# Designs tried in a protein design run: designed miniproteins, single chains, continued (4). Part 16

Each design is a single chain, and the fold is of that chain. pLDDT is the mean over its residues in the fold that is shown.

## One batch from the design tools (miniprotein)

Design m12529
Fold by ESMFold2-Fast:
Structure m12529 (fold): chain A 94 residues (1-94)
Amino acid sequence: APPSVDQLILRIIALIERGFRNGESPEAIRERIEALAAENPHYRVEVLELRTTETEVEVVLRVTAADGRQYLVRIRLTRAADGSVRTEIEVEEA
């Protein structure tokens, strides 16, 4: 069965976290998100914004489901002084 929008978002978060932990460029992280989107053709995923620093990555996505429903997804990952990563997610129907 196709993933739910929540499952798709969780997969995207996992890719972003991996890229951030590995010090990947914003371009590399975008390519990973686009590759995952291509594997899930029942969703359209647009990367509206992607910013990285040494301690933060912020991604803003528009996700369109096959039924035409749209979601604005904001994902922020922050590296703490101890090396742990905090994840913050906002999802709103657009």
Scores: mean pLDDT 83

Design m12530
Fold by ESMFold2-Fast:
Structure m12530 (fold): chain A 100 residues (1-100)
Amino acid sequence: ILSDEEIERIKARLLETLAKMSKEEQILVVEIAIQELKDISKTLDEESKKKMEEIIKQLEEIRAQLKAETDEAKRLALMKEAVELIKEALRIISEEKKKQ
């Protein structure tokens, strides 16, 4: 279970390293997040699962955009969006674990 402070620290660390990441590393980060969130979503209640599916769908769209994008600054903006979505997913997971 992650606290709000831990979630913000994870986000800050991810953002700090994004400028140092290659395109392939950025794509891998999003792919890993998608796979982990899909597995976790199977354990959530129906309402949280629906919210998680929406986040996963948005991350899959970002992954597709990253693969097509040649501009580094635009890829960094996409990664920032991905990090915000991952932060929201972590909050959903944390709230569910708090109930259990």
Scores: mean pLDDT 80

Design m12531
Fold by ESMFold2-Fast:
Structure m12531 (fold): chain A 104 residues (1-104)
Amino acid sequence: MASARLTAKDPSPESLAKALMLAAEVLREAGLEVGSSAKTVEEMAELLAKYGVGSVVAYRDGELAALVIANAKTGTIDIYSRDAELLERIVEALKEAGLVEKVE
């Protein structure tokens, strides 16, 4: 499984929630079945504020295809994907949205 760790530009629960929900949209656009701890940015931000972590999980044909975890204590976003191209799409979407530190 391919993996990446990204540093959030803003480690706030609201910013991390936006990052997780954007990752969920990228995963849905790729045709994956997406599960999330919350269905809205607001609900995800509340979970991140209360528990310090939030996650989005994606399945292909019932098998784990991708996992995205945001950690409010470290300000990091961990991405795991069976498809390296899908991982890069999530990383680029987060960079384009200005939610993670850019390395150029």
Scores: mean pLDDT 84

Design m12532
Fold by ESMFold2-Fast:
Structure m12532 (fold): chain A 103 residues (1-103)
Amino acid sequence: SEKEKLRAEFDKLVEELRALFAQSPNPELQARIDEALDRLKELFDQVTDPEELRRMVEALRQILATVRDLVAQGKTEEAAQVAYDGLDTLIRRLEERLAAKKA
């Protein structure tokens, strides 16, 4: 199904992002990224709209692309900060949308 395909892509992107920070010079920032990714997985399971799921996957792809580019440039701390800020922004928007649908 479409949701199964989106879930598979989402899980792949999450694991690729985790792998980029497995040897982060900032363990506290790595922990925050891991917590944010776990929260995104929880939110993904709550989303029922396939279009919204597709937007989540696309947003995560854009974060991963930017992070990969920064890592390739040797800017690992900047990459980690960009990842955390991007994930935090995405989580906040999703929590707001889910709250609005429940109201």
Scores: mean pLDDT 81

Design m12533
Fold by ESMFold2-Fast:
Structure m12533 (fold): chain A 106 residues (1-106)
Amino acid sequence: AEEAIKLTEEAIKLLQEAIELLKEGKVEEAIEKLEEAKKKLEEALKLAKKDPRLRTLALALESAIELVEEAIELLKEGKVEEALLLAELAEGILLIALGVLKLLGI
């Protein structure tokens, strides 16, 4: 449980860094941070799927990975505002999932 949560927290930090870069118009640097976040989310998902207590986190991670992938594709098309919204949605979903785990004592 602890390693999946830690990787998720690291991914959230990378998403927050990407969001700030997008607000500054630094699209290429933001894509790099989103790709790093995606890798950490995929590692967290691998671990979360092995622990039945982390089922809610696993679902949130699957959704966040899809949103991050779509955000990267939108940025490659120059759709910065749409990509920003998807990155913020991914961050929000992950923060809610971690909050639920803390309430459950996990």
Scores: mean pLDDT 89

Design m12534
Fold by ESMFold2-Fast:
Structure m12534 (fold): chain A 73 residues (1-73)
Amino acid sequence: VQGMLEDLRKGLEAVKKSKNSEEAAENLLKLAEESKDEDSSQILRGLANIAKTKGKEEAAKVAEGMIENLEAA
């Protein structure tokens, strides 16, 4: 849980720092490759797909919701 929460926070920061949806997707995929946790890697790849298909703003909202749910658990 702690490791996944940290990886999600890094993912959200990468999305917010990105200039466009394609850059956000690339940064999320890079974080997924660097992640030592397979579950976190899968989630980051999912967020990258959301950024590419629905936009970086939607990916950020999804990541924020995931972080809030993990913090509440």
Scores: mean pLDDT 81

Design m12535
Fold by ESMFold2-Fast:
Structure m12535 (fold): chain A 115 residues (1-115)
Amino acid sequence: SFEERLREELERLLKEKGIPEKVIKYALEVLVGYVTNFLLAKQNPDDLSLQIAYNLSLIGLQFDLGEELAEELHERLEKAEKEAPFDVERLAEVVAEFVEENLEHILKIVEGKIP
């Protein structure tokens, strides 16, 4: 599936960048689901349930990262999808770069999150 391929490629890139395991787990659990919902919503504009699923994922991301960083990731993904449609490797690169650039913020979220 797209989600499985994205997860595998993202994990590989984050490990190559030396990203801490806790942050890798967060990215694989939260960001892969967000990107998958984004792409499914974009591929299926008439599917209201997929549009809703993506918007709920975005709201959840906004609670974790704040509105500004969540919108920045959304804009990066829209640009990547426009330039290279359905390119799993390109989408994984965008997410990996975003995680690396915001590593300190994501670490605080992962370490400060009460289940």
Scores: mean pLDDT 84

Design m12536
Fold by ESMFold2-Fast:
Structure m12536 (fold): chain A 69 residues (1-69)
Amino acid sequence: MTEEERNEVLEEIAKRFGIPLDELRKAYEKAKEHPLGKRIVDGLLKAYKITKDERILRNLASFLLTYLK
């Protein structure tokens, strides 16, 4: 997945859930620092890109929000 493709998904989450894009980017970077977090985020990003399933987008947003605390 390219950086541009990832940013598009993060922008969609930001717009849909009213979360600042910069906060989502920080959450993504924190998730990537942990091997399990990276695997989960990358898996959900890839799944959403393929399926465009709203449920996957919500799961990704919820997971990223755990890193904003």
Scores: mean pLDDT 80

Design m12537
Fold by ESMFold2-Fast:
Structure m12537 (fold): chain A 77 residues (1-77)
Amino acid sequence: EEEREREFEIRVLEITLEIAKEKGASERALKAIELALEGVRNGEDVGDEVQRLFDSLSPEEQRILLEAVKEGYEKAL
């Protein structure tokens, strides 16, 4: 139940991180994904930290990250 949901979210974020690296995402963009992944793994609410990091990215970096998240979900399904 909760374990399956957590496993799915971890899978999405792991795939997202790989795709972001392939797309040449910056260290700052990769850190946002890594922070989200660590939060899910540890059951921590890191949403505000992830959002602040995302908001600090350039529009180009934000686009790459959003594209990676979309592809991560598609591949995790």
Scores: mean pLDDT 80

Design m12538
Fold by ESMFold2-Fast:
Structure m12538 (fold): chain A 78 residues (1-78)
Amino acid sequence: MAIKDPEELEREMRVGALLVALASYLTASRQAGDEETARLADEGLRRANEYIARGDLEKAEEVAKETIRRIRELEAEK
């Protein structure tokens, strides 16, 4: 098995959890007909996955967190 630094493994787990949260927001907003939240979640998920593909988990985490923050702000305004 490939050995990973504990901090790197913890970041991978955090990023994974954030992606699951974004996917849940995407599914829920699509079911509710909330196209604005669905677009934001879909874009955030795509951008985070692009950074993961590049090995930049720090930026993937930042993008996912920022997207979730914006979704929560949008929900609070509706």
Scores: mean pLDDT 80

Design m12539
Fold by ESMFold2-Fast:
Structure m12539 (fold): chain A 75 residues (1-75)
Amino acid sequence: APVPDPEMAERVKEEVSKLLGVEISDARAYRIGDQLLAFVQPKDSKEPLGVGVPVDASPEEIAERLAKVYLEEKA
């Protein structure tokens, strides 16, 4: 079962907001086995963005992957 990680969600929200210069209205993170699923809702996006990473990934690494997804969707 997915286990919420609210501290990781908050850190990822802050790092994504800094990296993109956009407001993030919601962020969530869940641990599932040896993986972590992270989601952010940018205020200027209709759908949330999500990535799956190893559970030991840093908030900065997660934010960089989410930023890449955001930029690819805008292209």
Scores: mean pLDDT 84

Design m12540
Fold by ESMFold2-Fast:
Structure m12540 (fold): chain A 109 residues (1-109)
Amino acid sequence: SLESYKKTLKRLAQQLIELGQRLLALVTDPALKARLQALLAQVKALLGQIDAATSFAQVLALARQLIRLGDELLRLAREAGAPRELILEIEVLIGMLRIVAGVIELVEF
């Protein structure tokens, strides 16, 4: 159960990095690039924290952090005028993160 949540959350975090890198390739504005690079660094740091997590409370907290970073990626994508398809993929990923957090809250607490 715990290991299953960690694997799912790690996969979603990796997908968030992938979507963020796709957005980064489209961005020319230096300020947006810097904000996006900082966000990607935060998501990458969370990958290590997911691997180190030993409790449902820690995994839930990490899921909530990824949701906040996903919401920020969505804001940056809209500011950058990203393609609709990329925006939809980010929205779907945030939805998946919210489902994971909700399942942990409902089942494990």
Scores: mean pLDDT 91

Design m12541
Fold by ESMFold2-Fast:
Structure m12541 (fold): chain A 89 residues (1-89)
Amino acid sequence: SSEREKLREEVLRLSEEAARLIKEAEEALQNGDFEKAKEYIERLKEVIKRLEELARRARELGDEEAYLLASVAIHEARKAVEEIEKKLK
């Protein structure tokens, strides 16, 4: 359905955004730009919340593919937040 197609597209876009933010935060950290790394992590936390809402919606709609994609992105993003925050302080 169009609803499932839009959901999947939104999950894909946010998953790509999360991956980009992780990479940019790691690069900022490697360059010693702790302020910029913190900004990327803050944005990544916002993306995680949006992905969690989409994962919940995917499960309600029975869209296992969208749910799995969102869940993987959430897991990787949360792991990155923890590891990068640990290195920032």
Scores: mean pLDDT 88

Design m12542
Fold by ESMFold2-Fast:
Structure m12542 (fold): chain A 65 residues (1-65)
Amino acid sequence: PPVLEERMKVEDTPEALERVREAIARGVLTLHLDVSGVSPELLQEISELALRAGVKVVFEDGSSV
């Protein structure tokens, strides 16, 4: 079945973008991300990746894009 929502913890590591890309590839429509301690640069890359894929990103701390 298609995954409408997925939750994951994001670490400030190079593999974080690959994990997000894998979730998008699974057909998720909304990603809920715990981004505590993640750099602003990585957050921006995640947001751009989700925007290109038409996926909504919600940060667990109550922020969204």
Scores: mean pLDDT 75

Design m12543
Fold by ESMFold2-Fast:
Structure m12543 (fold): chain A 84 residues (1-84)
Amino acid sequence: MARARALAEGVRRAALVQAAAGASLEEILAGIRTVKTHVRLTEADPEVREAALAGLDEVAAELEELHRAGRLPAEAARAQAAEA
């Protein structure tokens, strides 16, 4: 459980840094999907794998909610608006 929590927190922190650097929500979510695929292929413990995947899904939902609320870094929001 500690490993799954640490992974989710690390991914959440990295996602917020990437958003501040101008990454789109779509790019960030694609990165999270890549991490989920890696967990499915490399984590041999099914309980840890399930917990890690659930934690990553919660991080993705949190980021989508922050974007919807306009609380992701303004740089990422402006980049998306400029291309719409």
Scores: mean pLDDT 75

Design m12544
Fold by ESMFold2-Fast:
Structure m12544 (fold): chain A 94 residues (1-94)
Amino acid sequence: MPLASEEEVKEAIESGRLEVVSGELPLIALQQLVTIMRQLQEELPSLTPREQELLRGIAEGLARMIATLAGAEITEFTDDRLRLRAVGKKLSDY
């Protein structure tokens, strides 16, 4: 399965593509999120504008589910950058 490697995660963090604004997330969650970003960037150039919009929606939905399961909240999702905040308390605290 084409899961992002630990090196890809490190590279994404160092380049600013993936930013965790506090606390820590499980490596597996970071790998899944980087995999989604990579697939989005790889697929977008070959798609029509309507297909691109659909794929972006699907990718964002999946990324938000993964973040929630890992105890985090996505604060920014773009084609080239994902920013999220680890929550050490209930999301009700924002």
Scores: mean pLDDT 79

Design m12545
Fold by ESMFold2-Fast:
Formats: structure tokens, C-alpha cells, sequence
Structure m12545 (fold): chain A 96 residues (1-96)
């Protein structure tokens, strides 16, 4: 499904953030972080229930890359926030 494809895209981007941060490439880490936030926003529009899966994914990657845990946690927090705001706007539009 498109939701599974978007979730996999977020997983790969979180791993790329971790690898870039580990190599000291913070500019690349920031770029991948922005892409992950956009992918998570699209994921929320397709499957609102996927937000919990996104949180679990972030925990998994942070455990795998403890040296990049701060970057991963920040990216997931931003991604969840963006996804929740997108869902709120969709819900408000339904009430009109």
C-alpha cells in the first residue's frame, strides 16, 4: 500500500540521518530530516493510524544508532507534530 511505501521511505531516511550524523555530515542529516518530515506528513494523510508506527520506528532506529539518537528523536518529534497538524486540518475541514 502507499502507506507501507511511505513508512519504508521514513525508515530509510532515518537510517540515512543516523549514518550522516555518524560521519559528521550534519548538513546531509538535516536534509534527510526535512525529507522524513514531509514523508510522515503524507503518510498521515493516507493512514492516520500510522503515527503510532512512526513513533515505534523512531525508537527502533534510535536503539540501532545510539550515537545519532538525538537527531533521530528530534526528527521523529517534528514528523509526528507535522502529521498531527495535518490530521487536525483534515478533521476541521470535515466539520464544515
Amino acid sequence: SMADELLEKVRELLKKIAEAAKNGDFEKARQYSEEAVKAATELAKVDPSAIDRLVELGREIAKEYPEAAGFISDTVRRAVGAAQEALKKIEEEKKK
Scores: mean pLDDT 81

Design m12546
Fold by ESMFold2-Fast:
Structure m12546 (fold): chain A 63 residues (1-63)
Amino acid sequence: SDIDDGVKAVEQAVDNTIIQQAAKLIEELLKKGVPLKQAYEEVAKKYGKDVADKAVKLLEEKR
């Protein structure tokens, strides 16, 4: 429905913002010399494992 389409668009925008914040945190930790596994665990603790997985995937696509 049109309402469901609107809700989905808002959810995608929120998810993208959270994923970008998580990806930024991973990049900052990597710049400080933190290994990727430790950076992933830190982000997973803060945002959840699903968001951390998507953030890592986003960074892999950028390389």
Scores: mean pLDDT 74

Design m12547
Fold by ESMFold2-Fast:
Structure m12547 (fold): chain A 104 residues (1-104)
Amino acid sequence: MAEREVDVSGKGIVGASTAMAEALRQLAEELGGGPARVRVDVKADDSPKAQEAANTLAAMAGAIGRALAQRYGPRFVAHVEAEIETGADGEGVVKRLRVRLEPL
């Protein structure tokens, strides 16, 4: 039920992952519970760098979800939606990142 769009403008995968962690932490604190499960939907172009960034973001989302479940208890499903493109310089760019916590 609670959703946040994460500001990823000008951020690479590390910055985007950090912003994702903070947004999920804020939602867990606000709702009084963490994610029992994390579902990740990443849309990336076919470039190797975009695919690598997508895989990294998915792995980070899982790790963040486990940490939050330990601290706040497993009461929600976390949904992470992201769009990753190859930028003009050939690097992976996170264009959009949204996080949502939904009751089990």
Scores: mean pLDDT 82

Design m12548
Fold by ESMFold2-Fast:
Structure m12548 (fold): chain A 78 residues (1-78)
Amino acid sequence: MEEKLEEEIELSMLQMELSVLKIAAKNATEEEIPELIEQIRRLIKRAEEFLKKAKDEEIKKEVEEIIKELEELLKELE
């Protein structure tokens, strides 16, 4: 339970950052796109690193979904 709680907190942080990036992408100007792409790539890397450390299968699935959504955002901006 304690270990899963820690993983759930990290998952919540990733979900919050994804939401912020989605809002930023919706409002981004042409000049802001390169910086936004770098921010999305950094979050993908952090999510992938968390996925490698996570032990709970349900949390792993949620993180994989976050990575998928981030990759879709990248494709839309590229």
Scores: mean pLDDT 81

Design m12549
Fold by ESMFold2-Fast:
Structure m12549 (fold): chain A 60 residues (1-60)
Amino acid sequence: MLGEEARAQVMEEVLAALEAAYRETEAHGTPSQAERLKQAVDNARALLKKAREALEKAKA
């Protein structure tokens, strides 16, 4: 089943969207908005890493 791979792909897309929002906010928003988005990006990156590690272990 492709469920785990699809989930990791969705998380990659979410991370990419958050990183794009962070860059946009850093350029045109306030520093406090950029800081909140940076925390969201860091959290999403950690969750994606954990999901990818679980997927790799399932394939190994």
Scores: mean pLDDT 77

Design m12550
Fold by ESMFold2-Fast:
Structure m12550 (fold): chain A 67 residues (1-67)
Amino acid sequence: DEFEKSLEAIRKAVEKAVEEGLITPEQAESIRRVLENAIRTDGVLLTEEQVLDIIRQIAEGEAGIKA
């Protein structure tokens, strides 16, 4: 269940980011959908660490004027 493991990694990373105040619940939903679609389309497996890094980049990059 490699797909399920990737989905769980995404969920854990997203929940952790929301609890730490890095992203809002709505942003978490959007990020989760994007990453879920990415692993479905490309078959890429994501770890919790990789998802957290992506979330941090989104929070820092898109929260800024550099979007």
Scores: mean pLDDT 73

Design m12551
Fold by ESMFold2-Fast:
Structure m12551 (fold): chain A 73 residues (1-73)
Amino acid sequence: SMEREELREEIEEKSKKMLEAAKKLGDEQAYNLVKETKEKSLELLDKGEIEEARKLFEEGSNKAEQRIVRKAL
């Protein structure tokens, strides 16, 4: 489905950027949070649970992003 493929690409691209940011900051906890969020979201997406995958990724990525932004300041 188009929605499934679009969400997959979004998860992969956003995760890649956040993993690079966490690596640059040396924040292993942020790195692990992004990695786990990506893996769990993609697993839900592969099960056809598109809304659950979107929610989990949104929540996890927001927590990781807040942590990364706070550390970069």
Scores: mean pLDDT 84

Design m12552
Fold by ESMFold2-Fast:
Structure m12552 (fold): chain A 70 residues (1-70)
Amino acid sequence: MSEGVKEVLAKESSEPVSERAARLTALGREAYARGDYETAAILAISALHESPGDEEAKELLRRALAAIRA
């Protein structure tokens, strides 16, 4: 059990790509909520660059682009 603690700490300090993508998506959703659709789109694109399979980032990008056009 003690060995597992080192693995968890190493992942935290190593800046995992998945965590980065999730953070970018969260920031983008916050930008979208406050009406900053351009920033939301940029953050969604950045999240997809880190994790192309992130469905939340894809949906955020689609919504942000639609809002910019509206």
Scores: mean pLDDT 72

Design m12553
Fold by ESMFold2-Fast:
Structure m12553 (fold): chain A 87 residues (1-87)
Amino acid sequence: KPEELAKKAVEWVKEGRFEEARKIVEEEGLMPTLQEMMQGMEELGLDPRVGLAAATAVALAKKEGLSPEERGLAAVKAANDMEKYFK
């Protein structure tokens, strides 16, 4: 489920497992997406790790063969949960 992958991405970022998060994003060919999400979050005055969690959730969902809609749901869920953690 997208929500479970979002939770996994958020837990990795909370635990400081940034290398593992970046590795899955790189393996799924989503490094430009990671850069855009991290930069976009910073421009909104949010912690760039919110973008890392979102991009990692997309990469995990892509690896599982989930649809673009489900990847989007995972990203939104991860971003919202990660933002709450930094607030």
Scores: mean pLDDT 84

Design m12554
Fold by ESMFold2-Fast:
Structure m12554 (fold): chain A 86 residues (1-86)
Amino acid sequence: QEEVDALLDELRDLIDEAIKLTGETLEIEELRALFEIERAIARIAKVRLPLEVLKAGLEKAKAALAKKDAVGVAKAALDAVRAGLK
């Protein structure tokens, strides 16, 4: 759980870094909110998200950040949590 929480915190921090670079838009705000909701669902349901899925999502988020694609960062983070819940 500690490793899962650390990876989720890193994904959140990448979204926040992307917002700082591009500015906050309604779309990225909505995606960030959905990411936090899915994270909360995993916690409430006591689902252990697979570390490999979260690490893959983190690499996609980093690639999007390198392209200055803030929406892509938020989508990668959200998709990682959703994929882990399936």
Scores: mean pLDDT 80

Design m12555
Fold by ESMFold2-Fast:
Structure m12555 (fold): chain A 68 residues (1-68)
Amino acid sequence: SAADEAEVQLYADIALQWAREHADEETVREFEKRIREILEEFRAGKISKDEAIARLTELMREVQEKAA
């Protein structure tokens, strides 16, 4: 649904914003690619909304680890 897509996009935007604030340009590019892949799989119906959000949340954790 449009609401589910908006929720997944919100988590993607949060993950990207976090990466841009805390990581170098190369790391941001890698996370942008991974986020795009997650969004593509979700839009293709290959993964659920819950799985997409879980993967995006994991990416935020990886950004935090790289910033430390």
Scores: mean pLDDT 82

Design m12556
Fold by ESMFold2-Fast:
Structure m12556 (fold): chain A 93 residues (1-93)
Amino acid sequence: LEEAARRTREAAERLARAMREAGAPEGDIEGVRELAEELIRAARAGDTHRATILLTALSIYLIGVEIDVGDERVAEAARALVRAAAELARAAE
């Protein structure tokens, strides 16, 4: 669980960096961080249902980020975050 949480946070920070380098709005970068931190909190609380809802919300949000930014590194980092977040949600049980 704690390792999955750390990987999710690291993936979110990697995506935040890629987004900033690509010139993404600060509000979009903050949105990624907020969703990742909420998912980590839900997972640590053992709230599997909330973790699943937040994983879905994050996945949808990141599709929008990939479309709006149009940068391959951002797309790769976004997909890495979705994978880490999915592992975290599964580890919440």
Scores: mean pLDDT 81

Design m12557
Fold by ESMFold2-Fast:
Structure m12557 (fold): chain A 68 residues (1-68)
Amino acid sequence: STPQMTFTLSMTFQNMKDGTVTSETISVSGPLSQAIAETHKRVSELMKQQSEKGYVLVDVTSSTTLTV
């Protein structure tokens, strides 16, 4: 069996103009190497989207589970 990874990342962003706070969650499941690559891609895309809206990352919580 191929080891499966579930990675959940919760990110809190704050708008630099008005202080509005928003939270976004990324959850990726799959084979270890693919889950890592997909997480990296989704984080990069989310960071770009939030930056374009004037939001900066202020907090991150993560959990990782590995199922064999």
Scores: mean pLDDT 83

Design m12558
Fold by ESMFold2-Fast:
Structure m12558 (fold): chain A 75 residues (1-75)
Amino acid sequence: MEEVKAEVLAQLEAARAAGQPRATITVTSNAPPSDALKAAEEAVREAGARLLSITAKVNPDGTTTVTAEVELPAP
């Protein structure tokens, strides 16, 4: 779980540093979809960003890929 949160936060920080108004965050984890979604949503809120959409997909290898569309604070 902490890996999903850390990766989301890292991608949001990179997007913020690049001056992006929006970002697509993609994280793959061994966590179940519900846990991965929760961790990603918590990370987005912790970063102060707005969650626009979020989707979780279970891969054939049993990992979960979470894709989130996020709006960063306007300058």
Scores: mean pLDDT 81

Design m12559
Fold by ESMFold2-Fast:
Structure m12559 (fold): chain A 79 residues (1-79)
Amino acid sequence: MPSPEELLEEFRRRAEEVARESLARGASLDETYARLEAVHREALARFEELHGPDPAFAERMGRLALEILLRTAAELEAR
C-alpha cells in the first residue's frame, strides 16, 4: 500500500508534468491552475480511498500544486 509520502510524490510528478505541458502550449495561468485542480481532485480521491479523509493532507497537496504552477511559470519566463 502506498504511503502518504509516496502518494504526495506521485502527485508532485504528475502536477509538474501537467503544468509544463499546459504552459508550454501557451495556456494561461488560470487554465493551467484549473488542470492542476483536476489532478488534485483525482489524487485526493485516491488518498481518501486508501487512508481516509485528511484535511491537512488535502491542504498540503493544494499548496504544492500552487508552488509547482508558480515555479514552472517562472522557469519558462526566465528563458
Scores: mean pLDDT 82

Design m12560
Fold by ESMFold2-Fast:
Structure m12560 (fold): chain A 94 residues (1-94)
Amino acid sequence: SEDFLEQVEKVLLGMLSRILDRLTAAGAPQAERDAVAAMAAATGKRLMEAKTIEEILEVVREFAAELRARFPEAAPIVDEALARIEELAKQEKE
């Protein structure tokens, strides 16, 4: 669903904004912010290619795992976003 993908993108953008804000507040190097932007761009391309809810969820779960591995301190933000997307997927299937 196009509406579902738009809702997923909105949740991911909110998550990314919160992660970038924390990195900036912590005085993280530009390279760390650039890494988040690169990961987000790669994930965005995969989301545009996804054709099913399950493919979108696979892309989102992989992105969440990559973010948790690289930025363990952001795990609560990532987990909150993933839980919201999982709930949106459940509602879309109903």
Scores: mean pLDDT 85

Design m12561
Fold by ESMFold2-Fast:
Structure m12561 (fold): chain A 120 residues (1-120)
Amino acid sequence: MVTLSPEEQKIFDTISKYRAYLGGVLAGILASEYNNVEQILEDIATLSEESRRYLTAGFEEGLKITEEEKKKEKREEIAKKMEKMDEIVEKILAGEKLSPEEQEFIKELEKKVAEVEKKR
């Protein structure tokens, strides 16, 4: 079992939080398509405060996306970001150092996570 450094653990925490946010965005887009917003919001409200924070923020952003072309673009953006996060996780677990581009990507995720946390 590989013991993560504090810096690696922070990266994993950031990725976990941002994945929850992106999952919320996807749920918001789907809720808009299936007209079940109220039921999903009630379900989110039953989650712990910490878990709910990132999911709710993503859900609110997903609900704002009403145009089919923008929904498609957002799903593709989310898929690419999920893939990049998986690549970073695999590199860390393999003991590889992150590239400058991957480090900048993590900083982008940290900024988005901090924006969500600032309101809570």
Scores: mean pLDDT 76

Design m12562
Fold by ESMFold2-Fast:
Structure m12562 (fold): chain A 85 residues (1-85)
Amino acid sequence: MDIRKMSDEQLIEYLRQVREKLYQKSVETGDMQARMWADLLGKIIDYIQSLLDNGEEIPQDDKVLIVELANRKLKDFGIEIPPAP
């Protein structure tokens, strides 16, 4: 799927999936950096949700950057990148 065509709801669901995978990796391996990135993605999700709750839309370029960052972290920790929604 083209990341630019991702809805705001699909972005949040995808980031929650990525966060959970990083968290599970930290539990399985004891990797504190994976835990740190899971926690940081949680804060990003909360921030995005606050924008949506205020009636703001997430710019498409920001969606691309956030998804690319999330995918890069999965790759850095050896986790398979899930299919984009």
Scores: mean pLDDT 80

